Designed miniproteins, single chains, continued (2). Designs and how they scored, part 81

Each design is a single chain, and the fold is of that chain. pLDDT is the mean over its residues in the fold that is shown.

## One batch from the design tools (miniprotein)

Design m6800
Fold by ESMFold2-Fast:
Structure m6800 (fold): chain A 80 residues (1-80)
Amino acid sequence: GELEEAIKKAKELLKEAKAILEELKKETDILRQIGLILRLIGIQIDLERLVKQFPDSEELKKILEEMKEIIEEALKILKE
């Protein structure tokens, strides 16, 4: 149903976020690093919307927590 489609979308968003994080680790240009971080923030907002639509879904909440960890790791890279 709609929840299963939301979980599928959330997993694809998380996969995209992990790929962006790996790209960010190799990026040396600060403006491109900022662009990659803005893309990660956009993915977090989309995942937060999915959790808000299905607040009882533990799977969506776990995906959002993984996304928050990706954002924290991305912000640490900017301090290098």
Scores: mean pLDDT 88

Design m6801
Fold by ESMFold2-Fast:
Parts: C-alpha cells; sequence; structure tokens
Structure m6801 (fold): chain A 70 residues (1-70)
C-alpha cells in the first residue's frame, strides 16, 4: 500500500470519521494527531476503526474510495 504524507493521512482520517458521524471536534483531534506520521491507507483505516468503533472493512473501503478520487 502507498505511504501517505501526514497531511494526506490527516485528511483521510477526518473524511472517514465524518462519514461515520464522528463529531467534527473529535475527527479533527484524530486528524491533527496524524499530521507528523507516515501511514498507509490500511493504518489510517485501522486507527479510525479502533478509535471510533467503526468496522475496519467499511473504514478501509471509504479510505480507498477517497484516495482513488483524489
Amino acid sequence: MPVLSGSEAAGLAYYVGRRFGVPTPEALRLARSLIDRDLTLGEVASLVSRRFGIPYGRALRLAREHYERS
């Protein structure tokens, strides 16, 4: 899987969290925590899944869809 820049990982985590109804402040806090990290799509999906109780497969699917549109 491609390694994302910190800004890409942050944006992706925010997008996935918001699509599952995570409140803006909580989604932004997670996104900000990722800005200085090198993460793959799977790792971002895993972090969002674990933090917000979202099914990993659904988080990963949305993450890939967003990445492919970008």
Scores: mean pLDDT 79

Design m6802
Fold by ESMFold2-Fast:
Structure m6802 (fold): chain A 99 residues (1-99)
Amino acid sequence: SVLETRIETAEAITKELGLKTTEEQKKEAVEFLREKGLEVPPEEYDAYSMLLYAYGEAVLNEDYELQKEILLEMAKIAEEEGDKEMAERFRQMAKSLEK
């Protein structure tokens, strides 16, 4: 299905970038998605894969505010993992959407 293909693409991207998360960060991603009223992908996917899928949907819908919020949530998770370089990258991406 289209949904499965998009989620699998997000997972492939997170694996290529070497992004890894804990079960706690996965719960944070699921809670974020539910609070925003967004579709929650299958729970077997990691937090970055779930958020990147939601980001792609926000891009297709031209929802720049939601795109910023998702990128900032990804930055928060990256910082919690100690990946300060990835966290800063996500923050810069979010900042570019404010212009």
Scores: mean pLDDT 72

Design m6803
Fold by ESMFold2-Fast:
Structure m6803 (fold): chain A 64 residues (1-64)
Amino acid sequence: SDLQQRLQEAAAGKETVSREELREALAGSGLDVDATVAALDRDGNGVLSWEELQVVIDGLSYQP
């Protein structure tokens, strides 16, 4: 399955995405969601803005 698409679906219709929603979207992918959120979550409150989530989506799409 496409991890990029799963993350976009989790963010669809929302301005923020919770850590739980990211875990659900990436379930079975084997990615470390907690490390990703910690790197992007400037406020440390466990939610990502759409712009912060875009960085993750772009990173997953741009696997050289």
Scores: mean pLDDT 64

Design m6804
Fold by ESMFold2-Fast:
Structure m6804 (fold): chain A 96 residues (1-96)
Amino acid sequence: SKEEAKKKVLTAETKVAYVIWAYREGLLSREEAAAMVKKIFDELIKWLRENGFEKAAEVVEKYSEEVIKAIEAGDLQRAMEIVNEGVKEVLKLLDE
């Protein structure tokens, strides 16, 4: 359902935000944070595709790559900006 897809997207966003916070606080290395964020997005993309949300999956795939690049560059503010805008775009697609 669209409601279940929205819940999955928001849960993934919360997990990614937590990983970025943990990296900023020195609880995770850059490499650990990038790997965890990749895993969170890969699991979300897989679920969306398996449940017929292909356009949403494509949007998540694109912004996940940009988020990981921002984390690898140490630009955590940019990483969060991309996450916030990407989530808005995906939620809008799921309302269509």
Scores: mean pLDDT 89

Design m6805
Fold by ESMFold2-Fast:
Structure m6805 (fold): chain A 74 residues (1-74)
Amino acid sequence: MSPLEKLQKAFGLEPDGKVDEKFKEALRKLAEELGATIGEIPDKLNEEDIKLIEDLVVMRELGATTDRKFVFKS
């Protein structure tokens, strides 16, 4: 399973390896739960972008919050 598919499963989504509107909505909700600001979500995620999202998922699991701005690198 790809890293993106693992993230999709963490969000309760079908692991199809695509960055669709449901994935983008789940990511925006995650940022909102953390108190974070999130920039534009690209239609394709590179390995750095995936690691950034993995860090956000870990923060949620730990019950942490952040005022940090998260920006994706294409």
Scores: mean pLDDT 78

Design m6806
Fold by ESMFold2-Fast:
Structure m6806 (fold): chain A 63 residues (1-63)
Amino acid sequence: TVGALLAELVALGEQANKATTPEELRAIADRLRALAARAESEGLHRLAQEATDQANRLYERAA
């Protein structure tokens, strides 16, 4: 549901703020990318884009 996807996006953002290692950042980014795919399949294009943008930022930080 939309509410569950939004709650997961918020939770992943909180986890990213607490992440201290590249491995943690990549794991959270992978989960955000999976969330983006689920959101896109539900027609939630803005949520999918936000999750994708967050994932890309975390991959860059982990590099």
Scores: mean pLDDT 86

Design m6807
Fold by ESMFold2-Fast:
Structure m6807 (fold): chain A 103 residues (1-103)
Amino acid sequence: KKIEVITLEGKLDEEKAKQLVEKAKLFIEAGADVIIIDLSRLKEISEAGIKALKEVAELAKSNGVKVLLASPSKEILSKLEEAGVLPLFDAIFESVEEAKKYA
């Protein structure tokens, strides 16, 4: 079982959003079974960032890959909830280690 971790830090702006999507595509093409997105270091999320997270979740689902979120701050979690994107992810965990146990 192949588990890949993508760590987001600072602001998920347009440039980092593009990088997120490209990393996810590479992991899916390389045969990842689970992608964990680590939000522990993420301070801010743009509309482009929210759109990129939706794209990653949809791309993973269409390829039979699970996408888990780990360590969102209360602010980041609230923004994702308001955008209606949380149901697109398989689960949300307090840490990458807890997400790996579920994976």
Scores: mean pLDDT 88

Design m6808
Fold by ESMFold2-Fast:
Structure m6808 (fold): chain A 100 residues (1-100)
Amino acid sequence: DYYYNLVFHTGNRGFDYVDLTKGQSISLTVPEGVTVKLTVVSGEAEVNGKTLKKGDSINLEPGDELHVKALSSYTLLHFELQGSQSAILDFRRLIEDSLK
């Protein structure tokens, strides 16, 4: 079971929560026009070949590949997005499509 909780502020910023179960994955390329800060809020995840623990974060630029695998049964990720509204919406669609 996965849960996606979206919090969007108007303008050029987005804040998104993604709840993953152990073994679930996200794979996408960051769209042009948006930068992403990924933080592990709870649990552990493998992110681009690195194990990230609670409180750890990475920054991603447009064109970067993102591969996430949840390593714990209660893995909560936070995405802080900055950029154009269209690129933020494209990033959100890529997350949703990855988790279907």
Scores: mean pLDDT 82

Design m6809
Fold by ESMFold2-Fast:
Structure m6809 (fold): chain A 90 residues (1-90)
Amino acid sequence: LSPEEAAILSVAAIMRVIADIEAYRLGEITREQAVADVKATLDWLYERVAPVDPELAIETLERIASTARRFGFDDIAKVAEEKLAELKAA
C-alpha cells in the first residue's frame, strides 16, 4: 500500500463509517449491521494503513471516534477507541 493509497483509503473509511451511522439513524440497516461493518472497516484500516502511516491511522481513528460520539453511537466510538489505544501503546 502506497502512502497516497493509504491517504485515499483513510478518507474512504471515514466516509463509510459516516454512511453506516446515517443508514442506521434513517432505519435502513440494523444497529448490529452498522457496528459490524464499522468494525470490519476499522480492522482493515488498522491492518493496512497503520503499518504504512501510523500518524494518519491515529488521526483517522480519532476522527471516527469523535464523529460517532457526536452522534451518540457509543458502541462504534468504543471500537475506534480500542484500535486507537492499541496504536498508541505500540
Scores: mean pLDDT 80

Design m6810
Fold by ESMFold2-Fast:
Structure m6810 (fold): chain A 64 residues (1-64)
Amino acid sequence: TPLSDAELEEVLRRWAGRDAGPDGTESVRRLRPGEKEVGPPLPDLSGWSPEELRALAAAIAALL
């Protein structure tokens, strides 16, 4: 797929509406509130393969 790991991680962070804390001390992602989207709306999903969409959803769920 055209989406790289770095791009996927960036989209995941934006879509989840969560920023990593300034320190790695807060590696427990579920420590953050369950805000799923605080920034701009979801990216154009029509350009993504079903595999990319499922991977993103799973990554967001795991982040919780």
Scores: mean pLDDT 53

Design m6811
Fold by ESMFold2-Fast:
Structure m6811 (fold): chain A 91 residues (1-91)
Amino acid sequence: SEEAERAAEEALRLAQEADKLSQEAIKKGNKKLGLEGSMTAGVAAVAAGVALTLSRKGADPEEALRIAERGVRLGREGLELGKKAVEEADK
């Protein structure tokens, strides 16, 4: 389940970066897209936490990896939303 732990750590890093950009967009006045990015980052962080907990307990490694990979996908989506939110706010 080391693979699930690594994927969950990546999901958490992506979620943190996504939230940082989303908060910057909110500060610049793009509250709608910034809030969407921040919410997506939050869901990614929850998925990462669940995957880490399952991996550390030695629970179903395949399920832990599946949840972690979903966290990575959501983290990437949140990052794209955050980047777009900042770009739109700078117009």
Scores: mean pLDDT 87

Design m6812
Fold by ESMFold2-Fast:
Structure m6812 (fold): chain A 59 residues (1-59)
Amino acid sequence: SAFLAGYNAGIQAAANGYGLGTSSQVGHELGFEAGGTDFQASIGGTHAAMQASMMGANG
C-alpha cells in the first residue's frame, strides 16, 4: 500500500544516512514524522507515538 511504501522509503533513507548522519535533521524528521504518523493511525498509537515524540523532539 501507499502507506507502507512511504514508510519504508523513510526508514531506508534514514538507515542509509541520507537524512540522518550526513544531512540535516529535517530529513530525519520528515521521514520519521510521515512514518510515525501513518504507523500510529494504522497500528497502535502508544508505542509509535512515544518513539515519534522522543525522536522528533530530539531533532
Scores: mean pLDDT 52

Design m6813
Fold by ESMFold2-Fast:
Parts: C-alpha cells; sequence; structure tokens
Structure m6813 (fold): chain A 64 residues (1-64)
C-alpha cells in the first residue's frame, strides 16, 4: 500500500437552507473524526462575503 494525499472541500454559504446546513454539519462531523485520527495534512479556509470554503488534504492509503 502507498500513502496518498486526498483533497476534500467543505462549502458553507450564508444563505444555506436547513438541509444544506445539515449536510455541512455531517461533513464537519467527518472532519472531526479525521482530526482525531491525525489524518489531516493541511487545512485551509477561504472566506468571501457570501461563503466559507474549507479545503483539506488528508492521508489515505492506496494499493500500488
Amino acid sequence: VREHEVEAEIVERKDDTPEERQRVADARAGLEVLRREGSIVSEEVEETPESRKTRLVVRGWVPE
């Protein structure tokens, strides 16, 4: 197996519906699991007046 970096993105908007907020909450829960596992290589936040994007690089393992 080979360690590989996987990119992921969580997008939060100020005008999110309750359903969209629930999806963000679920994504945040997953992020906390990755944080506890020490799998996060980098975390970067980009904010605009209408949205917040969290970009992650996480460690994964793939067969070689």
Scores: mean pLDDT 71

Design m6814
Fold by ESMFold2-Fast:
Structure m6814 (fold): chain A 78 residues (1-78)
Amino acid sequence: NAMEKGKKYEKEGIEALKNGDRVKAAESFIKAADYYEKSGKLNQAAGAYFRAANALWDIDPEKAEEYRKKGLELAGKA
């Protein structure tokens, strides 16, 4: 289901961070956020967006800010 896929991609993002692949980590966290949103888990989706933003803060600051804003929006709706 969508919730389980969200958790799967979140774990893939965490693993990518452990391997130093911050771009792959952000991509995985964004996939996790999408699945969490589809399952109505807005707090988990917000968390995944914040993780993606943190992974990109100095690599792609514009995307990092967009993901941070999306996370704040979803956290306010949870």
Scores: mean pLDDT 86

Design m6815
Fold by ESMFold2-Fast:
Structure m6815 (fold): chain A 96 residues (1-96)
Amino acid sequence: SIEEIRAKIDEILETRDLSEEDRKLLEEIKENVEENLGRLLVLAEENGFNDLKALIMRYLANNPELQELAIKQVEELKGPEAAREVRVALEVLQSL
C-alpha cells in the first residue's frame, strides 16, 4: 500500500501540471510518505487527485496507529473542521 502511494506520487510528478510549491512539497513527502500522510492528503484534496486521496484513506483505515499523526497534520494545515471530517471518514472506512 505504501508502494502504491509512492507509485501514484511518481505518476503525478511525471504527468500532471503542478505549482512549483506543490511539486517541491510532493518530492519532499515522497522521501518519508508514512510520516507525511496528512500533508499528502491535503495536497491530494486541494489538487483534485482523487485516486491518491483514496489510496491514502484506505492505507490510514488499515493502519490506525498512523491516523492521529495524519489528522493532526490536516488540522495544522486546514483547521479542526477539516480534521474532524477526515476522522469521521476514517471511522466509516474502518466499518467496511
Scores: mean pLDDT 85

Design m6816
Fold by ESMFold2-Fast:
Structure m6816 (fold): chain A 77 residues (1-77)
Amino acid sequence: MSDEEIEAALERLRREGASPVELGVFRSLLDMLRRGGTDEELVTTARVAIRAGVPEEDVRRAVQRATETAGRPVPVL
């Protein structure tokens, strides 16, 4: 996955009304997935975002969108 593909995905979500926090989580997850990150690493990153005060629904949506963009199954949070 290229940097251009990541920026295009972020721009699409921004147009769909995603919050700045949701966009930040989504970018972090996509960057992890493109580097070959494991489901455990993705779940850990998502849980850290929730503990930092990001709404759980925003994190779950970001996980779903990031895994769909990377062509991977959605892990259980």
Scores: mean pLDDT 77

Design m6817
Fold by ESMFold2-Fast:
Formats: sequence, C-alpha cells, structure tokens
Structure m6817 (fold): chain A 79 residues (1-79)
Amino acid sequence: SMKQQLRQQGQTLIQQAGKAYKDGDYKSAATLSNQASDKFLQSGDTTGASGALRMSAMSYKQLGDDETAKKNIDRANSL
C-alpha cells in the first residue's frame, strides 16, 4: 500500500539521519529526520513521526538553533 511505502521511506530516512548524527553531520541529520517525520505523518505513523521530530530537535540543538529544536519537540509532544 502507499501508506506502507511511505512508512518504509520514513524508516530508511531516519536510519540515514541516525548515521549522520553519529558522524557529527548535524545538518544532514536535521534534514533527513525532518524528511522522515513528513513520511511517517503521511503514512499515519505518529510514533515514527514523533521519534523523527525528536532526532531533528537534537540535531538543531547541536547546530545552535534552539528555536527550531523547541518547535520540533513541541510538535512531537502534540502527536
């Protein structure tokens, strides 16, 4: 189904985001985790989306963008 394809895309993106984060590439980690969140939301996977938003927030904090990090945490908590 289209929802299952979107969920799998989200899972692939979050795995890539995790690798980027471990490598210290916080800009790529933020971008990939934001893309993962969008795919999870489109698939109806709110748990996946929440996790991806939290990874994005951690990445933005490492980049010094505390405002975007807070917005992502607030969004994750609302899912």
Scores: mean pLDDT 91

Design m6818
Fold by ESMFold2-Fast:
Structure m6818 (fold): chain A 85 residues (1-85)
Amino acid sequence: GIGIPSSVTDPRVQEALRRIYELARSGKVPQEVLDLVGAKTPFEALNLISTLPKEKAIEAVRKLMDAAGVPKELHEAVISVFVPK
């Protein structure tokens, strides 16, 4: 399912993740992100991001954040949720 991980405690990061999940629910994930990830659906794209090479995963998350209107100061924190350190 789509949800905010319990490990995310910053309310600003939680709101950013909510916006990204809303983008997926509304079908507004850019086709470029689907193609980059190799996904057929927005929800499949979110699930596959963590399986990508780090560079591609970061690029996909940045494109999702730009589409969702996430402020630039939150990009690194949101990337760390999708791309394990």
Scores: mean pLDDT 75

Design m6819
Fold by ESMFold2-Fast:
Structure m6819 (fold): chain A 81 residues (1-81)
Amino acid sequence: SNIEQVLRDGKEAIKLLREMLAKNDPDFDKIFSEFEKQFKGTVEKLKKLPEFQNNPELQKLLAEVEEDFERLKKEYEEKKK
């Protein structure tokens, strides 16, 4: 499914961003800002799709990706202090 691939790609992107944050990558702030904007828009669009609404496995995968993203946001806020 294209939706499953989008969610798996998002999960991998979050993992890479967490590694960049841990290494104090100078490009992190820019890449994170761009990712956050696109991620929020993508999530809103996916939630409106009937394929997503009728698929508990995709809903679970999105929940896992959203949890990974919230964890990244928390780690980023702690690093800013």
Scores: mean pLDDT 86

Design m6820
Fold by ESMFold2-Fast:
Structure m6820 (fold): chain A 94 residues (1-94)
Amino acid sequence: SSLEEELKRLLEELGRLAVEMLEEKGLDPTPFKRGVEELLRAIEEGDYERAATLARSLAANMLTLAKEYQAPEEKIERIRRVVAEIERLLRERL
């Protein structure tokens, strides 16, 4: 569906931002990649309640790390916007 495709594109952007942030700090992006994969699986299975919970957890972890490692404010704002859009789309399915 177009909604699932839009969600997948937003999750791809979120994953890319996480990898860029973590690589800049010399950290392993693998846990975030796994989190994105689990979230995509929940969406594909139609488990939007689990997807919303996973998205919230992933977002909280990313924002915490971004602030802790002093990511540029512009990058933090972009992460917040992508997360807000993902949560909005997931709410439309709940």
Scores: mean pLDDT 77

Design m6821
Fold by ESMFold2-Fast:
Structure m6821 (fold): chain A 62 residues (1-62)
Amino acid sequence: PATQQRIREAEEEAVEKALKAGLDQETADAVGREVAEALRANPDWSDEQREKLVEDAVKKAA
């Protein structure tokens, strides 16, 4: 389903953004998992809501 691909892309984006923000790999992976879990709980969220979730999760961890 499209939802699985969307979750994977958001998780990868969150990890990349966290690493660019100066977070270590372990923290970046944790941020990615948090984003993936939130999206699995909310499969019908819009792309805008997904983007905000990624940004908020990275900011919270930094």
Scores: mean pLDDT 80

Design m6822
Fold by ESMFold2-Fast:
Structure m6822 (fold): chain A 97 residues (1-97)
Amino acid sequence: PSDLEITQGLLRGIKDILQQILQQSTDPELKELVRRALALIDQALKDPGNKDLLRAAIDSLEEVVEYLKKSSDPEFKEMAEILDIYVSALRQILEEM
């Protein structure tokens, strides 16, 4: 696949995880962070070659990951580890743009 197809695939995978967090969480602060990240991911998906939009999406994801790492919920900690892998992959793509 092209770099753009890989970027879109990663962003879609992230959206699925974030939507799962939104459905499972009762924490209004976490829900707000997730909703922001989803909005920025949707913007990046509409223009996957836009470095600034991708950076904004990655930055918002890093905030979600940091919040989840502080959770006492083992499922949220596992989701944080998975999202951290996606963030690392997207950062590498961003550096190559």
Scores: mean pLDDT 86

Design m6823
Fold by ESMFold2-Fast:
Structure m6823 (fold): chain A 84 residues (1-84)
Amino acid sequence: ILELVKKALEAVKNEDYDKAIEYTEEAIEKLLSLPNPNEEVISHLMGALAYAYAAKHSSGEEKEKFRKQAIEELEKAAKLLEEE
């Protein structure tokens, strides 16, 4: 799961929103398949997914804002996963 989050983070930094969305969705699916999944990690990944999608379909300053928010959410998810 952590490896998928790191790949999604790299994809967002490279402005490859399709890959970022793909890796984030896969990470969410794997977390939801676990007994008692970490709801805080899922919340941050859901936020990252929404922001990556918004960045893909936005332009100008809005695109950059959503890109930065997607990065922040993915970094928060990665930090929580590293603390487990």
Scores: mean pLDDT 81

Design m6824
Fold by ESMFold2-Fast:
Structure m6824 (fold): chain A 59 residues (1-59)
Amino acid sequence: MKLSKEEYEKLKEALETRDPRVFFGAVLGTKSLSEAQKNELLSSKNVEEAKKILEKYKP
């Protein structure tokens, strides 16, 4: 249910690119998150919302 430190840093880096495709690929590649958690991240409307959601899954 929570990300590893490595997965968290990778998702944070992907989000900082502000490229939705990069973030989408990084979220789908994450093994520690459920489908519901991945959908929550991918449904975020902006970088700020995605960062808030990502903090919930912080290791």
Scores: mean pLDDT 77

Design m6825
Fold by ESMFold2-Fast:
Structure m6825 (fold): chain A 95 residues (1-95)
Amino acid sequence: SEAEEEAELERFREHVGLTDWSHEEVREVLEEITRVGQELAKGLPDGSDKEKVVELAREAARRVARRRGWSEEEQERAAEWAEELLRRGEEVAAS
């Protein structure tokens, strides 16, 4: 839903510390992270270790943040958030 989407944008904004950013700007970043993550995942063999999937998600977030000129601290915050999203997605799928 739109409400769930806006809530996720706000969670990312707060976690990384992008307090002056609009939800539209945050959405663009998250869409780019998702695209980069999907591209990296295409090179992963079927049945790959869950740890490798998490590693790729963290790397996708860092690459996007670095490309946008974010600080090293903000890059790590983005990577933390990407890992958390994967963990939550798996918990929902297991439910």
Scores: mean pLDDT 77

Design m6826
Fold by ESMFold2-Fast:
Structure m6826 (fold): chain A 82 residues (1-82)
Amino acid sequence: MEEKIKEQIETLEENIELLEKKAEELKDVDPEKAELYKKLVEINRKSLEATKKGNLKEGRRLSVQSTGLQLRMIGDEIDKSL
């Protein structure tokens, strides 16, 4: 149980770093998409805080919310390809 929490924290920290980098890279190229990545960073930071406090239920709820936003972004990208 403690090992899984530690892995979740590490995964969230890594994901936040990648999302922040992506937001910065897109800032001048696609500002609207950059703002969506900034929103993902915000949600993932809240998930990390909840997980660190031992509130695994809230952490998972926020992770699901993050996944939902990412799936919506992928859907929008597919629509543009059609």
Scores: mean pLDDT 79

Design m6827
Fold by ESMFold2-Fast:
Structure m6827 (fold): chain A 58 residues (1-58)
Amino acid sequence: SMKTERLLRAAGLVLSGASVDEIVERTGLPRSTATALVRAYREGGLGSLVRFLRPYVL
């Protein structure tokens, strides 16, 4: 789905060090979602990001 594709693109941007503003601009995701992705990665690294995405990708 388009939502899943945008979430995966956003995850790639988070891994590359992109800011919340860049993620919103490039993916069109809500700022709240972009902020949650960046926060998950900052607090727990790749494992935390994967756990956050699991309910939306499966």
Scores: mean pLDDT 81

Design m6828
Fold by ESMFold2-Fast:
Structure m6828 (fold): chain A 80 residues (1-80)
Amino acid sequence: SEKEKLKKKFQEYIKKLETLLADPRVSPELRAALEQEIKDLKYALENIDKLTGKEGTILMFRVLSEIVAAEVEIEIRERR
């Protein structure tokens, strides 16, 4: 079902975000953004039955954007 697919994706993204938060190269500003995305995803999981497919898709794209931003920042911060 659409709900089950979204639930699985949200769980996967939470794990990815937690991994990024463990990286010391992530800035404090980006760290705050990643923590907020984890909170939003956890809220969506608790309210999955109320979430529309469109809302879930928009949240997924927003989270993906933040993940990419974190990965890019890590690459830039490898400047040693």
Scores: mean pLDDT 80

Design m6829
Fold by ESMFold2-Fast:
Structure m6829 (fold): chain A 86 residues (1-86)
Amino acid sequence: SNDLKEAEELLKRAEALEKLGEELASTDAEKAIRAYQNALKDKLKALEILIKINEKDEKKVEAYEKQKEEAKKKAEKKIEEIKAKL
């Protein structure tokens, strides 16, 4: 479906932004933080779409909700680590 494709494209973009954040972490902290923030926004949007598509599959919904919480925690930790090195 179109929604599934949108979610997949958002997840790929989020992964690319996470890699960009990792690459920039030591050279451009501000851009690295922005990359991680944008990656989180895209990942959360993708997971919300996937939850809606799979709303009748309780195990998939639970897995995606856990991924949302893990994504928030990982992004917060990465941003804090970058800020600590400033």
Scores: mean pLDDT 89

Design m6830
Fold by ESMFold2-Fast:
Structure m6830 (fold): chain A 101 residues (1-101)
Amino acid sequence: EELKKKFIELNKALDEAETAAMTEALHQGLPFDEIVRRAFEAVAEKLKEIYGNPEVAERYLEDLLAGKLTVESRLKYYAELFGISVETMKKIIEELREEEK
């Protein structure tokens, strides 16, 4: 229950950071690749702020920019941030998917 709330709040915070960064870059007239880069950097910075773990956030950003993020690797990052197993993280996401269409 508590982990579900934390996951929802995290996703909301990351979405807000991404949207703000993209909106600012669009107003500056930046090319698409630079807009995407700024969005990814904003997400990584928000992860650092919330969890105080720069190493996890840095690896996440590097994988995003290199196009290496899979659904599985993203789950591993979330599990590491919450201090739980990947299996537990999968169960939380599955339950959230059933509750929120």
Scores: mean pLDDT 73

Design m6831
Fold by ESMFold2-Fast:
Structure m6831 (fold): chain A 88 residues (1-88)
Amino acid sequence: MEEEKEKEKKELQKKAGEYADELAKKTGEEIKKYEKDPDKMIEIANKAEKELAELAEKYPEVRREAVIGGASVTVNLIGGIVKYRTDS
């Protein structure tokens, strides 16, 4: 029924948001470990973005949460690249 589907959707969105946020944070921390290796930082970010894209394909209801997580990964990558170029 519609009411049950809405509750299930909200629960999935909450869990996906928590997963995407945790993945983005862990990815940002890993990027910091490779602050002198821009190719490795890009590889780490691409891997996380691929996992978020697969989450959105498996659970279309959580596409928004996956996109927000991907944006956070991209911000961490840009920050790492900017720091690398500034510290050179």
Scores: mean pLDDT 78

Design m6832
Fold by ESMFold2-Fast:
Structure m6832 (fold): chain A 90 residues (1-90)
Amino acid sequence: SEKRELLLRLIGLELQLVGLEIDFEYAKKNKDIELLEKLKKELEELIRELRELIEKARELDEELAEYAEKLLKKAEELLERVKKEIEKLK
């Protein structure tokens, strides 16, 4: 089922985002610029994949589209926090 495959992919991206949030708190505490720059790249890739999946989700199911859009918003908010932390540590 395309709907089931999309749901499993979105769950995987949600778990990845949780890991990135944990890594951000660690990087912030330790003032680890190298890890923050790595997190920025990983978040930009995650955001790109979420945008592609949102288009597919809108064709398949409204609830999956809403789920993907919520993940995108969280990822974009985390990316802004990462960027601000990098700016502070220059």
Scores: mean pLDDT 89

Design m6833
Fold by ESMFold2-Fast:
Structure m6833 (fold): chain A 55 residues (1-55)
Amino acid sequence: SAEEEALRLAEEAGLERSTVDLSNATKAGAALVAGGVDPERARRVGEALLAEGKE
């Protein structure tokens, strides 16, 4: 799922899972980018979260 992928990217970047708000695609994407995740990958995960109804 997009949530699982977002958490995996957060762990790879050394982020605490609690810092990524999976209920909101925009906040999740911003948190991933701020944590050092590639912006293109973070954007793709954000789009997948939006498709799953995370707004």
Scores: mean pLDDT 78

Design m6834
Fold by ESMFold2-Fast:
Structure m6834 (fold): chain A 88 residues (1-88)
Amino acid sequence: MSKDQQEIIKAIEEAIEAVKKGDLKKALEYVEKAIDLVDKSKDFSAEQKGKIRSLLAGAIVAIEEGMVDQALKLLEEALEEAREIANS
């Protein structure tokens, strides 16, 4: 697993924990960090970046609207995708 993949996974995990604690402002900061890390990484294909980025962008909308369950679902899906790529 690359350092970039580890940082992306960590940012998504931190976002999930922030949502669970009700700290939606911190959750947004971690999701935005994860998107920036995905966009800058050279370890993902364009298709892989698009999928993770789409899930994270959906999570931002869900967090901004206070849709906690939807935000967690999207973040957990993004985490699974990032972990699957890292284990390939």
Scores: mean pLDDT 84

